Designed miniproteins, single chains, continued (5). Designs and how they scored, part 52

Each design is a single chain, and the fold is of that chain. pLDDT is the mean over its residues in the fold that is shown.

## One batch from the design tools (miniprotein)

Design m17793
Fold by ESMFold2-Fast:
Structure m17793 (fold): chain A 121 residues (1-121)
Amino acid sequence: SDALLAEAKARIAALNDPSNTDPALRGKTPIDVLLEVAPSLSLEQLVELVGALFSEILGVPVEVPRELREKIAEAVKRQDRELLLKVETAALEAAVDGLVAGKSAAEISEAVVAAIREVLA
């Protein structure tokens, strides 16, 4: 339901808040939250959640193309933790490299998308 999607988005945002004191989120990663909510969400709802996730984790707007978000959502439904970790690591490395190099938000977004695409190829 839309309420479950909204709750999942709120949980992911809370993971990025160092002032959050919710013990249910202690030691949780974004992948842990995605895998926990996956059985309760449709594939379409997971596609939306994945789109919001990258911007939240990286702290910069990232426009992940729908075809890549669909592949990631399918991996979440399959509980493919190994593939999800590879995607997250590649996205974070591309974002950090772009930030250190003084790249614009648009250039960082493009590099993150390219890194995700290579992992999912």
Scores: mean pLDDT 80

Design m17794
Fold by ESMFold2-Fast:
Structure m17794 (fold): chain A 104 residues (1-104)
Amino acid sequence: EFGEPTEIPKETLIKNLEGYIEKIKEDLKEGKLSEEAAKLLIETAEELIEKIKNGEISTVEAREIFNETNLIAAAMNLAKLSLEEAKKMSREELIKIIEETLKK
């Protein structure tokens, strides 16, 4: 509701992504996340950290990519989709499947 137009600080986003990688590794170890979903999330977060550090992307762009990857991973975990199946789906189709799965 309250839209904040300011970018998140680069160092804050990097720290958040690093903490997220640790959380994903824990979830994988506990069997709460598939290996394919965990690999996608970890590799994407690591790539985003590198690109942010190198100034190749803005923090806004990094957050958008991260959100899109989380949507794919959520569809894989909730709807039991493979990575190949999820990659072939549009953002709109992924949202619909997640919404439908959560409603059931």
Scores: mean pLDDT 77

Design m17795
Fold by ESMFold2-Fast:
Structure m17795 (fold): chain A 68 residues (1-68)
Amino acid sequence: KKKITLEVASGGDRFAAGRLTIDGKEGGGLFSWVGDEAVVKDLDTGKTYRGKVLERTATTVTVEGEEV
């Protein structure tokens, strides 16, 4: 499983967009979630990850996920 962190540029109750970091690599990211279930799209690579929201603040979202 990968730890995926988003630095939030814009967001709402169920989504956030901003700068994504996975394994030290940065990219554009879109995060969406329902409860603790999350879908992460890396806009730079086109890869999608699914997993759990570990932490959400006004400025960051952290997900533990796997590539799908």
Scores: mean pLDDT 81

Design m17796
Fold by ESMFold2-Fast:
Structure m17796 (fold): chain A 82 residues (1-82)
Amino acid sequence: DPGVEEFRQRLEEGLRLVREAAEVEDPEEAEALIREGMRLIEEALELAKKAGPRPLIEEAERALEEAEEIIRELERRREAEA
């Protein structure tokens, strides 16, 4: 299913970018990676909602939770570096 494949590609890429942001020392670069990653995860969630299977929606929601945790960790790091 092309829609499910597009969902997986966006979700995986979004998570990859957010996880990469946690390893970057430059706060501006980390923010850019987070913005792009969050955008892709949100697009994946919209695709999951259109596709209809609850497990895909739940997977995208878990990805958003993981991304939010990484963002909070990066916020703590920025406070420690400031």
Scores: mean pLDDT 80

Design m17797
Fold by ESMFold2-Fast:
Structure m17797 (fold): chain A 78 residues (1-78)
Amino acid sequence: SRMDILREVALFIRIIGELEDLRLTKDPAVREKSKQEIVDLLRELGVPQAMIDAIRAATDIDKLEALVKQALKEVQSR
């Protein structure tokens, strides 16, 4: 439905915004908050738990961003 598409688009935009915040912040508390928000939003999109676990385990920001972008591409290709 149109409502489901609009919801997915809104979640997608918010995840990208949180990724940018995560990249720009040097505050560990803000970084952890953004990482947790990304995980929660990906769960709402129905991303598999294995992918969420991989994202949680990522300590490198570039790897975390790559995994999140892969998850979003997989959601779009459903």
Scores: mean pLDDT 82

Design m17798
Fold by ESMFold2-Fast:
Structure m17798 (fold): chain A 71 residues (1-71)
Amino acid sequence: SMELSPALQAELDALKPEYRALAERANAGDAAAQERLYALMVALAQKIADDTGDEALRQQLKEEQAKLAAM
């Protein structure tokens, strides 16, 4: 199993309150919160992929970004 760097783990822990607030608003139907939550999730996934070297995750993120750009 790959472990996250201590710096990235601390960054993720610091973002948990903001993530929870955005997720709650997004689940309530706030479109702006949904877009912001999605952007935050993509940014966090990119940081995790960079920290762990997960090429499969990088490829998935690239494909999702391409789909969004086509919409």
Scores: mean pLDDT 75

Design m17799
Fold by ESMFold2-Fast:
Structure m17799 (fold): chain A 66 residues (1-66)
Amino acid sequence: MEPSEEVREEARELGLRGFGSFDIGGYLQEAADLIKKAVPGLSRTEASLLATKLFSEGVSELFQKS
């Protein structure tokens, strides 16, 4: 199962908030918990990997111009 676009964006925002506050691990765990709650069929590992991917994508966007 895939989380909704809204859940993905919220998780990504949590990761970026962690990056800005220098508490990346804490906010990534909150993002993983959000994904897991929205899609209970995902394992904890799958939710954490998705949270990490969304965070990496958001960080890339902060430093790239299109």
Scores: mean pLDDT 71

Design m17800
Fold by ESMFold2-Fast:
Structure m17800 (fold): chain A 63 residues (1-63)
Amino acid sequence: SMQQLNSAATGEATRWAAEEAKRLGGGVEGGSAERVGENQVKATFTVNGETLERTIDMLEALE
């Protein structure tokens, strides 16, 4: 379902943002997720004052 795909993508995005925050020595200061393709979500997070973006393939996240 779309809700399940969004949840999986959000989880992957959150994990990625946490790892980037750890690498940069800061915390995640906010974020959003936007559908940019049929099975792709673009996650945008602010970490240590920098805006970071990653595109997540929802099919890869579920499979």
Scores: mean pLDDT 66

Design m17801
Fold by ESMFold2-Fast:
Structure m17801 (fold): chain A 80 residues (1-80)
Amino acid sequence: TEAEIRALGAEVVAAIRALPGVVSAEYELSRDASGRPVLTITVTAASEAAAEAALATIETYRPRFDALGAFVRVEVRVLP
């Protein structure tokens, strides 16, 4: 359900925010052209290493989103 996808999105964002060097993390739930749920996770990191750690964390959650029928899209920014 949408509520389950949002709950999992909140869980992954909390996990990412706990990582050293992550400045911010947010999620947004939308739908693609076919009506499939799309969860977009936006991460701002202080370093490339922090960005890689965040991406690795997201990949750990990907099978759980797949089971809910949700597609995960990731946007990552590394500060100068």
Scores: mean pLDDT 85

Design m17802
Fold by ESMFold2-Fast:
Structure m17802 (fold): chain A 101 residues (1-101)
Amino acid sequence: MLSTDEMADKALDVLEEALQQIQALLLKTKDPKAFEVSALLGSYQLALSILRNVGKISKEELIEFLKKLIEQLKEMSKTADPETKAILDKLIEKLKEIIKE
């Protein structure tokens, strides 16, 4: 079973990977949805980094935080272009696997 810290660190790693992929996509696309996704991922990464560093998040709270992110990513994926959707769907899959542990 992953500790809370290990789960947070894995979530931060997959958020950073997805953010890098979206930023690379923004160099070649004018899709407003890619900009919205970049802003959302950046906000969640910052929030999770703060919670991780101050040590005030329980495992239950972390799981709920990540579930809320997954819900928002699913909604964005419904209206995203195919390249943005692929990045979102892969991130959703990775986040779901992290919260199972």
Scores: mean pLDDT 82

Design m17803
Fold by ESMFold2-Fast:
Structure m17803 (fold): chain A 113 residues (1-113)
Amino acid sequence: SELEREVVDRVRAALEALGLPEEVIEHGVRQAREAVRRLEEGTSIEEIILEGEIYLGLAHIASVAGTEELRLRLLADALALFTTARVEAERRGDEEARRRAERLAAEVLAQLA
């Protein structure tokens, strides 16, 4: 779908710009495709954002535990979910959901930098 292409392109570009390993990039891209599929099957933008927040929390736990590879994958999961929610919210004209998802995606990018 056009939504899948746009979301995947944005997630890939962001993770590549940060110089992350190919395996982390492909993990995030896979999560983005799955998130788009779930939206098309009726999952709400709010549910996608909530799932992203869970992955962001798990990434913090992985950071405290010193598991860097797991932390990067969980942050890539969170970025994919927030990017999916942001793009879909923008397409629907849902300004509140768009701003929330954009803010959360920026937080993930700051943690990956």
Scores: mean pLDDT 91

Design m17804
Fold by ESMFold2-Fast:
Structure m17804 (fold): chain A 86 residues (1-86)
Amino acid sequence: SKIQQNIRKIMEALRKSKVSSIDQLRDEISDIFKKLLSTETDPEIRRQMESILGGIHMIITASQQEGLSVDQTREQILAFLERKAE
């Protein structure tokens, strides 16, 4: 599906990410979603993508509160995305 393809693209970008802080990771993810949503006209796909982005933001916020590393935060986001890709 289009959602699964978008999720796999996000996961590939995150695995190649060189950012050194959770704030930089948040910005990178926001940029990826902005690019994907800028060309998407299907309102159902847009709503699902926005829901996924919301879930990622919750993981980032929790990771910052718990003092997790950027690598630990990235791994939690990747695990979340793998579940959503099914």
Scores: mean pLDDT 87

Design m17805
Fold by ESMFold2-Fast:
Structure m17805 (fold): chain A 84 residues (1-84)
Amino acid sequence: VETVAPWEETLAWLKKEGLFSEEAVAEAERLAPVVPGLLQLEETDPERARALEVERLKRLAAKLAKEKGADEKVMMEGLRRAEA
């Protein structure tokens, strides 16, 4: 889906840098909830839709980092760089 393309690149970058394991990436994708109306929100207000999606995925990345013993701060920094 077009709305999640930036997140796919973020996950690939995290895996490449060794900040996130392949298993953790797969779990993040599986556990990411779908925000109702996100596609319509992207059409009306794409900036807000992307902010909501990134915020949701950041929460999941932080949770997985905690469970897998990775640094939550490092996960957040990676997501922020992919956004920039």
Scores: mean pLDDT 55

Design m17806
Fold by ESMFold2-Fast:
Structure m17806 (fold): chain A 75 residues (1-75)
Amino acid sequence: SMEEEFLKKLEELFEKAVAEMREKNLPLELQREFAREFGELVEKLLKDKSLTAEEKVEIFKEEMEKKLEELLRKG
């Protein structure tokens, strides 16, 4: 399904971001903040019936890249 395709791409993006945070030795507190915010975003996007799976992935990717950059500056 399109929802399953969305979740798979989301998981791949999240795993790449987590790997980068670990490589940069980001504090666990900031890693948890990232996980919390993107857990909330996933829930919000899954409930949105107006967006396609592709649009949801793009929004998630943009928000994730923005937040990752912010947190890496704090670490």
Scores: mean pLDDT 80

Design m17807
Fold by ESMFold2-Fast:
Structure m17807 (fold): chain A 78 residues (1-78)
Amino acid sequence: SMGSGILLVELPGGKTRVYLDGRFVGVFPLSIEEAVERLKAAYPDAVVSEPVPFGDTRAVGIGFPRPLDPEEVRRLLS
């Protein structure tokens, strides 16, 4: 892919697990909705999917037209 993709996976206790381009970034004390809003605010060209079932939880995919730095994503969601 010419751009980056983020996968957000809901965890119990209002936490979200984050993957960037299939690689684990971290677990953050944010709901999926809070993580989506931070990413949309920081990256104006972000394209957010509708939430989908993911095992016993849900996931959201976000597409970006350019490669993202995992350190920037980690700082943004910290």
Scores: mean pLDDT 85

Design m17808
Fold by ESMFold2-Fast:
Formats: structure tokens, C-alpha cells, sequence
Structure m17808 (fold): chain A 62 residues (1-62)
């Protein structure tokens, strides 16, 4: 199904974007005060969770 393949690709792409966002926030945390670093690590965790959800959805539609 072409639509399923297209949707799977979109979800994998979204997961990659979320993973990149997490890595960026983790890098900012290393360069920040403890208080700001905690907030950036929270942002990274949210992005990691979003990536896992998108990967799960991609696998379900394949």
C-alpha cells in the first residue's frame, strides 16, 4: 500500500527530527547552569519520548 509506505516514511522522518532535537538539548545542558541544564534535559526526554512514539507508529503502519 503506497499510502502506508508514505505514512511510515513520514513517521520515521519525524522520529529522526525528534532525536536530533533531543541531542541538541542535551548539548545545551552540558553548557548551562545546573538549573537550565535540568530544563534542557527535560526537553531532551520529551523529544526522546516523541521519537519512540513515532517509531512505534511507523512500525505499526508498515
Amino acid sequence: DKEKKRRAVALYTAAKINEAGAAFSEELAKRSSPALGKRFLEDARINREAAEINLKKAKEVE
Scores: mean pLDDT 85

Design m17809
Fold by ESMFold2-Fast:
Structure m17809 (fold): chain A 70 residues (1-70)
Amino acid sequence: MKEALEAASKAGIEAAEELGDPVTVEALKKYPLDPTKGLTEALLSGTPVEKVQAVGKKAKEAYEKALAEQ
């Protein structure tokens, strides 16, 4: 569980960095074991929904992949 959440947060941070979204990067770094909370905080801070959704998709893919490997 913890490893899958950390993988999700790491993938989300990488995706946000590629999109040039420092707000989402910092939010995800604040909540490495709760990427949903990080993404919600970024959205509430005015980050475009499309960027948050793209980051969330990458985080979810990493989470599911990590769970399948455990």
Scores: mean pLDDT 80

Design m17810
Fold by ESMFold2-Fast:
Structure m17810 (fold): chain A 66 residues (1-66)
Amino acid sequence: ALEEYLRRMRELGERIARAPVPGPVTFEAPTEEAKQALLDGYEAGRAAAGRSVPVEVKLTDAPVPP
């Protein structure tokens, strides 16, 4: 349910922070909670990896997938 979706978003954020990705990365999220979860995951991953890549998350009008 929503908790699983938010957990996946946090995991995605952590992977983005640890990935060798050049430059800023932009993602779209259907809710503020999903956006915050991704950003929280990214922050945790960034702190653990000791590096920073800017990430921008935009809200969409799309409903949360089933």
Scores: mean pLDDT 65

Design m17811
Fold by ESMFold2-Fast:
Structure m17811 (fold): chain A 79 residues (1-79)
Amino acid sequence: AEDFRKGAEAAAEGKPADIVTGNAGSLAATVHGAFMGDIQASLEGSAAATRAAEGKPYPVSERGKQAALIGADLLAKSA
């Protein structure tokens, strides 16, 4: 639950995250994209979360940032 949000926040800020939180953020962004029908935002958020998990900064748009954060909130509430 919290790992999903933490991963999404790391991805949104382009900050490194560990593999667990980065993977959680990637999943959160994917869930948001599927639910809202915003595939571009989902892919961008997922890519950013993956890069964060690898300890690499990744610039992300505000759209991708919001997708990751919303997806993380949805997953936290459903878990």
Scores: mean pLDDT 58

Design m17812
Fold by ESMFold2-Fast:
Structure m17812 (fold): chain A 80 residues (1-80)
Amino acid sequence: MTPEEVEELTRAHLERLVAMVRSLPDAEQEEMIAKALASGDETGPLVAALIQAVRDGDEAAVARYVEELVRLAREYALKE
């Protein structure tokens, strides 16, 4: 998989996640944040921050966290 394919797939996945989170009740959004933080994944805090930004309606923060997660995914693809 090329870095460009990783960017496209990761961005598409995160866009679907954002749309899903926007449709969920507050309690389910809070549970998703808790699960992201409990995952032990190094991206967990960024995913939690993304979900919180969606909850807050902070579109600028949402865009920033999506691009940061895409950048991390691309970096890992280059190491593999």
Scores: mean pLDDT 79

Design m17813
Fold by ESMFold2-Fast:
Structure m17813 (fold): chain A 61 residues (1-61)
Amino acid sequence: MEVTEEDMTLLRIGVVVAVSRSFPSDEEFLAWLSKDPKAVEALLSPSAPPRLQELAKKAAA
């Protein structure tokens, strides 16, 4: 049975949220995000927390 795209996005968001909490600063998290386009894509989803959407937009620029 196939997982929906929304389910996959929510799982990716959950992983990236956990990773963001492991970084001591937003600067280090942004540096990590800029190297992982899939993580940026997940956080740009409307299902992501608004704060992390802002950081993802910054990483994508």
Scores: mean pLDDT 74

Design m17814
Fold by ESMFold2-Fast:
Structure m17814 (fold): chain A 101 residues (1-101)
Amino acid sequence: SKRAEELKARIYAIGLVVLAKDSSPEAQEAALAALEPAVEALRAGDLERAQALLDAYLDEHFTPEEKELVEEVTERLIKNPTLTSEEVEEIVEEIRKKLEE
C-alpha cells in the first residue's frame, strides 16, 4: 500500500530528526515509546489512525520548522526506500545543519 509505505517513511523521518536533535540512547528510547501507538495502528492496517497519531505526535513534540524537515526527509525516503548507512548519515548531518539555522 502506498499510504502504508508513506507512513513508514514518515516514522523513519521522525526518528532521523530526533537523532539529529539528540543522539543519546535515552532520547531515541523516549521517541520510540511515544511513537509506539502509531506503529501499532500501522501494523493493524489502520492507516487513518496511524496518520492521526503521527500528526498528534508532531504537533506535541516538534516545532513548525522541525515538521517541515520531517516532510522533506519523508519525501526523500519515499524516492529512495533503500538507503546505505552513509546516505542515512548524510541526511542526519543535513538535518543538524538546518536545525542550527
Scores: mean pLDDT 83

Design m17815
Fold by ESMFold2-Fast:
Structure m17815 (fold): chain A 86 residues (1-86)
Amino acid sequence: SSAEEEAKKKAEMEELLDKVIEEAKKKMEEKKDEEGIETLELIREGLRNPDNPEVQERLEELLENSESARKAAEYADKLLQEEAKK
């Protein structure tokens, strides 16, 4: 059924996202990059709850005003693209 296929795809995406975010967060923690860590957590929460305007507003603020946030988001995107190819 379509519901079972959607549930499977959602579970696979969540697993991939968690792996990528955890790896990116570890890198940001090594650098003590608090804004980078916050950005990665907001990206994860935004993908799980896309209708939450508070998450979107905070993420936009960080990406506009913080180079650390932009670098963290770029690193997570790169990891996600690399994992998606496996």
Scores: mean pLDDT 79

Design m17816
Fold by ESMFold2-Fast:
Structure m17816 (fold): chain A 92 residues (1-92)
Amino acid sequence: MAAEKIRKIMEEGQRRAEGILRAAGAPESAIELVREGFERVYEASLKGPEEGDLATQKAMDEIRRALADNPRTGAMVRSVLAVANAEANLTL
């Protein structure tokens, strides 16, 4: 089912992003922000690709601001989220 595939895509993306954050020594607050971002993108993706894209852009903006002191880590995490959203859209 499409919803189950999207869930797995988002869970895998979240796990990769958390790994990047932990390797970079990011605070727990940044890890929680990223978890919430993936969760919101998952929920929005179930409504359609336009809603998923909008939620992804919002989450990417929040991640960029939260990781402003480490822009490279922020860019890597945002890349993981963008890829997960693109994969979800291809599943619909």
Scores: mean pLDDT 85

Design m17817
Fold by ESMFold2-Fast:
Structure m17817 (fold): chain A 89 residues (1-89)
Amino acid sequence: SETVELLRRAVELARLGVEAKDPLEKEIHLSMAEIALAVARRYGPEELRPLVERALEHAAALAAAKTRAEQEAHLARLEAAVEEAERLA
């Protein structure tokens, strides 16, 4: 489904953002991940909405995180929410 593709893309972009050493490259990837999740929330099926909202909350927290450990923790929660959404879809 288009929603699952957006969720997978968001995870890939979030991973690239966490791994990025350049601050601007990090910001671009994390912003793109949030946009993909926002599109999935707006146009995706209602059954996935709570999981997409959870993923988006963690993506936003990841973007605001100041330490690598905090970024990795929020990435793990984002990935878990997307995996749960994929199983439900």
Scores: mean pLDDT 89

Design m17818
Fold by ESMFold2-Fast:
Structure m17818 (fold): chain A 90 residues (1-90)
Amino acid sequence: GALERAKYVARAAISAAKTFLPLLTPEEKEAVDKLIEELNRLLAQPNPDVEEILRVVEELAEVLKKSKDPGAQATARVIEGYVRGVKEML
């Protein structure tokens, strides 16, 4: 269902963000670390809100999209695509 897909998207977004972490500025790293912690907190809940998961994933994608790294920018667009896919299930 939508919740299971949102959880997969969140885990994929966390993994992608961690991969690009060394290429980010200190300010971008701090923002990404906080968003990863928020997603991990949501994923630890038995029944987290799908819309809340998607909101935090979208915030993570925005940080990557503002990066100077083309790979981080491309990854942000892929994450935005996955978020749209989950929203179509709601």
Scores: mean pLDDT 86

Design m17819
Fold by ESMFold2-Fast:
Structure m17819 (fold): chain A 105 residues (1-105)
Amino acid sequence: DPEEEERRRARRRIEEDLRRFAELLGMSEERLKELLENAYEIFDLLVSLGVDYETAARAATHLALLGYTKEEVEEMVKKLTPEQFQQVVQQYAENTDYLLELMES
């Protein structure tokens, strides 16, 4: 199933990116596990709202690193128009590399 394979690749990207952040920050395996679970839950939410797998993966990684839970993202979405929601998600996805640079500083 090509769609299931793309979803699996996106989830793997979340794990790879969060493991890199964890190494840079000297993060414990327990904290990394918590971030992975939150990122996967946010990813599934964003995909259910029509966000593509790659954008959803990058945005979910960023939101999880900022300490957002799925429930907090759901509350955020309720306050935005569909157009504003797409713009905000795209911004989080695009700024993942910038967040990495800031965390290394």
Scores: mean pLDDT 82

Design m17820
Fold by ESMFold2-Fast:
Structure m17820 (fold): chain A 100 residues (1-100)
Amino acid sequence: SEEKIKKIEKLLEEALKAEKAGKLEEAEEKIRELAKELEESMVEKALAEAAKRLGTSVEERIEKASKVMDEEQIEEMKRLVAAGQIYHDYKLGKSVKEYL
């Protein structure tokens, strides 16, 4: 888990560097890679925090998507939302370890 945490921290750092340089497509690619590296427990905790911050919009979006997307597509969407929440908190100085 420590090596995985270091990889996640590196992806967060690279995403922020890309965003600050105006390389938005590169930043998005790093966030998508971050989403794939997240453990299931981290995804669950990050989705809960996203729901608190964004209100019912996260749950409503997932429910609507479940009517037209398969299970794999829904899981990918959940991981991307989780990665976005972790990145948001990282920019505010919060440690990714708080999602462990």
Scores: mean pLDDT 82

Design m17821
Fold by ESMFold2-Fast:
Structure m17821 (fold): chain A 88 residues (1-88)
Amino acid sequence: MVDLSAPSEEEQKKKMEEELLKHQIELLEFVKSTLDEEKVRELVLKMLESGVKGSKDEFMKKINEKLLDYAEELGLISKEEREKILKL
């Protein structure tokens, strides 16, 4: 059934953000499962060697960006979807 009741703009944004976050988590888990342990280790080492000094959050953000880039290369997400997820 088509829901014809329009949710509030805030409810629509929150729902979209929750769906994008869930999709991001599922994609990251899938990408991690398709990467062997050696490739995951190589990505982490490359991030450390690039001189990323900062908070744990900044480091995790860079890892997530690399995983999303890899997901795009595999055709799991479009460029548009990647940009939306990165804005979360």
Scores: mean pLDDT 64

Design m17822
Fold by ESMFold2-Fast:
Order: structure tokens, then sequence, then C-alpha cells
Structure m17822 (fold): chain A 92 residues (1-92)
């Protein structure tokens, strides 16, 4: 489930999340044959300041992107520009 992927992402990226004051996780589904680098680059082009981590489940084409809460809207725009679909945003 998406909830299981979020919990896995929190465990995998714990060291990064523990260092951030206002982290957000953006869960998206990406199209077939779109590299993760294209999604990250599109978020930066859309105005995200920093992408702290990207966690993938390629079997489901799911990605979790870790940003500051202020960069959520820019990251969503970038994901959509790259042809991805945002499924959930979780501010921590």
Amino acid sequence: SISDFIEKTKLQSKDILDKLKKPALIIAQYPENVPLSKIGMAALIAGASVIYDIVEDPSKRLVAIIVNSKDVDATIEGIEMAGGKVLKVQKL
C-alpha cells in the first residue's frame, strides 16, 4: 500500500529526516521508462530549492521525494511536468 511505502521511506531516509526542521514526503507514480533523474530535475526546474532524497519502488513505479515543506508546490509541479501523478503529500 502507499502507507507501507511511506513507512519504508521514513525508515530508509531516517538520518536525513532527523536533520530537517520541516520535511515533506511527496509520493508519486511515474510513467514507464521515465528515469528518476528526470523527475528530480523537473522539480528543481519548477523551483524546488533542494531534493534531499528520492526513494523508489520500481515494481509499482512509485517514488517518494523528500523536500522542505516550502518546496512542496514546486515539487508537485515538477512531477506533473515529468508525466508523474502525485498520490499523497505528507508534511512532517
Scores: mean pLDDT 85

Design m17823
Fold by ESMFold2-Fast:
Structure m17823 (fold): chain A 67 residues (1-67)
Amino acid sequence: SMDAIIAGLRKLASTLSADDQAKVEGKIKELESNPSTVKLLEVMFTLMDAGVSSEEINKAIAEAIKE
């Protein structure tokens, strides 16, 4: 579900600096307001800019989809 995906993305963001957590949370709020592939990609790119690997992001999304 989208809620499970968002929870996984927030968990990844929680390992980041306070400034990067704030940037990611802003993008997550946009995704929650209007769920779309584009908004999901914006969250993913913000996480990658903060140093999260694409592999970690893909794993988090895959685990959320299984639930």
Scores: mean pLDDT 82

Design m17824
Fold by ESMFold2-Fast:
Structure m17824 (fold): chain A 82 residues (1-82)
Amino acid sequence: MKEELKKKALNYLEQALEAARSGDFDKAVEYLEKARKYAKEIGDKTAANVFEAAIQAVKADPERAYEAIESALKVVKNIFEK
C-alpha cells in the first residue's frame, strides 16, 4: 500500500515535470497537488512540504518551474528511499 502511494506520487511528479517542460504550468500545479495528496496519505510531512514548496515556486516563477520541480523530484526520491 505505502509503496504504491509513493510510486503514484513520483509518477505525478514526473508528469508535472513534463507539463512544465511543455509550458503547461497549470497542469504542472495540478499534478503536484495530486502528488502532495498522496504524500499526506502516506503521512510523510517532509515530502508533503517539498511538494507544497514546489507548487508555490511554480506559481511564483513559471520560467523556473522545470528547475523547481526537478529539484523536488530529487529530494522526494531521497525521502522515499529511506
Scores: mean pLDDT 82

Design m17825
Fold by ESMFold2-Fast:
Formats: structure tokens, sequence, C-alpha cells
Structure m17825 (fold): chain A 82 residues (1-82)
């Protein structure tokens, strides 16, 4: 049923968008917290925190891309089922 596929697609897209928003918010907050802690810390801790913030941001971007790729694949699968 096309309507069932459309409903599942809409639900999947909404869930994907919510996850992307959460990852973006977490990455931004982590970067800000790391920068603030780095400014108050010694140089070695500051370097470590900056590196960890960059790694977290890269991981969040990769997870966002994976969510988008999975969403596109699932939408295609649902449409092929009708």
Amino acid sequence: NVKDAEQKMSQYLQQAMDEIQNLQNQAAQYTMDAAAQGAASNSSVSTLLSSQAAQFKDQAQQQIQDILDQSHAEIARLWHSV
C-alpha cells in the first residue's frame, strides 16, 4: 500500500532529522565546552581538549552522513515494496 509506505517514509525521515539535530547540538556544545576548559587549563590539556573536540565533530559529521545514506536506502526499499 502506497500510503503505508509514505507514512513509514515520513516517520523515518522525521527520526533521521531529529537524530541529525541532536548530533549537531551535541557537537556544538562539546566544542564550546572543550574551548572553555582549554582556555582555563594548561597547554597540554588545552591541546588534548581541542583534539578531542575536533574528533567528536568529525565523528558527528560521519554519523550524520550515515543517517542520510541509510534514510535514502530505506526510502528506496519502501518504494520498491509497493
Scores: mean pLDDT 73

Design m17826
Fold by ESMFold2-Fast:
Structure m17826 (fold): chain A 91 residues (1-91)
Amino acid sequence: QSLVELTFEKAEELRKLAERYRALYEKTGDPVYLEFAKRAEDLVRLVERLSLPDVTEFNFLSQEEVLNRLIEEANRILEEIEAYEKEKLEA
């Protein structure tokens, strides 16, 4: 996978998780769900800001270091979410 493609895939995954966790927060009132939703939403918005109407792949490739940091942050959020879900599933 290209770095650009991976970044957008992670953002899409986080967007879906944010929607799910906002719904869980509204149902349960658990602030942990709200925290994960907000963190995921913040990262998605950051990726979207890099996607201007006339942005090309070359614009993203010139920002490899920024994309790498976004992927690292996305992976951290996903790992924390997975750990939380595993804890809840095993309870």
Scores: mean pLDDT 71

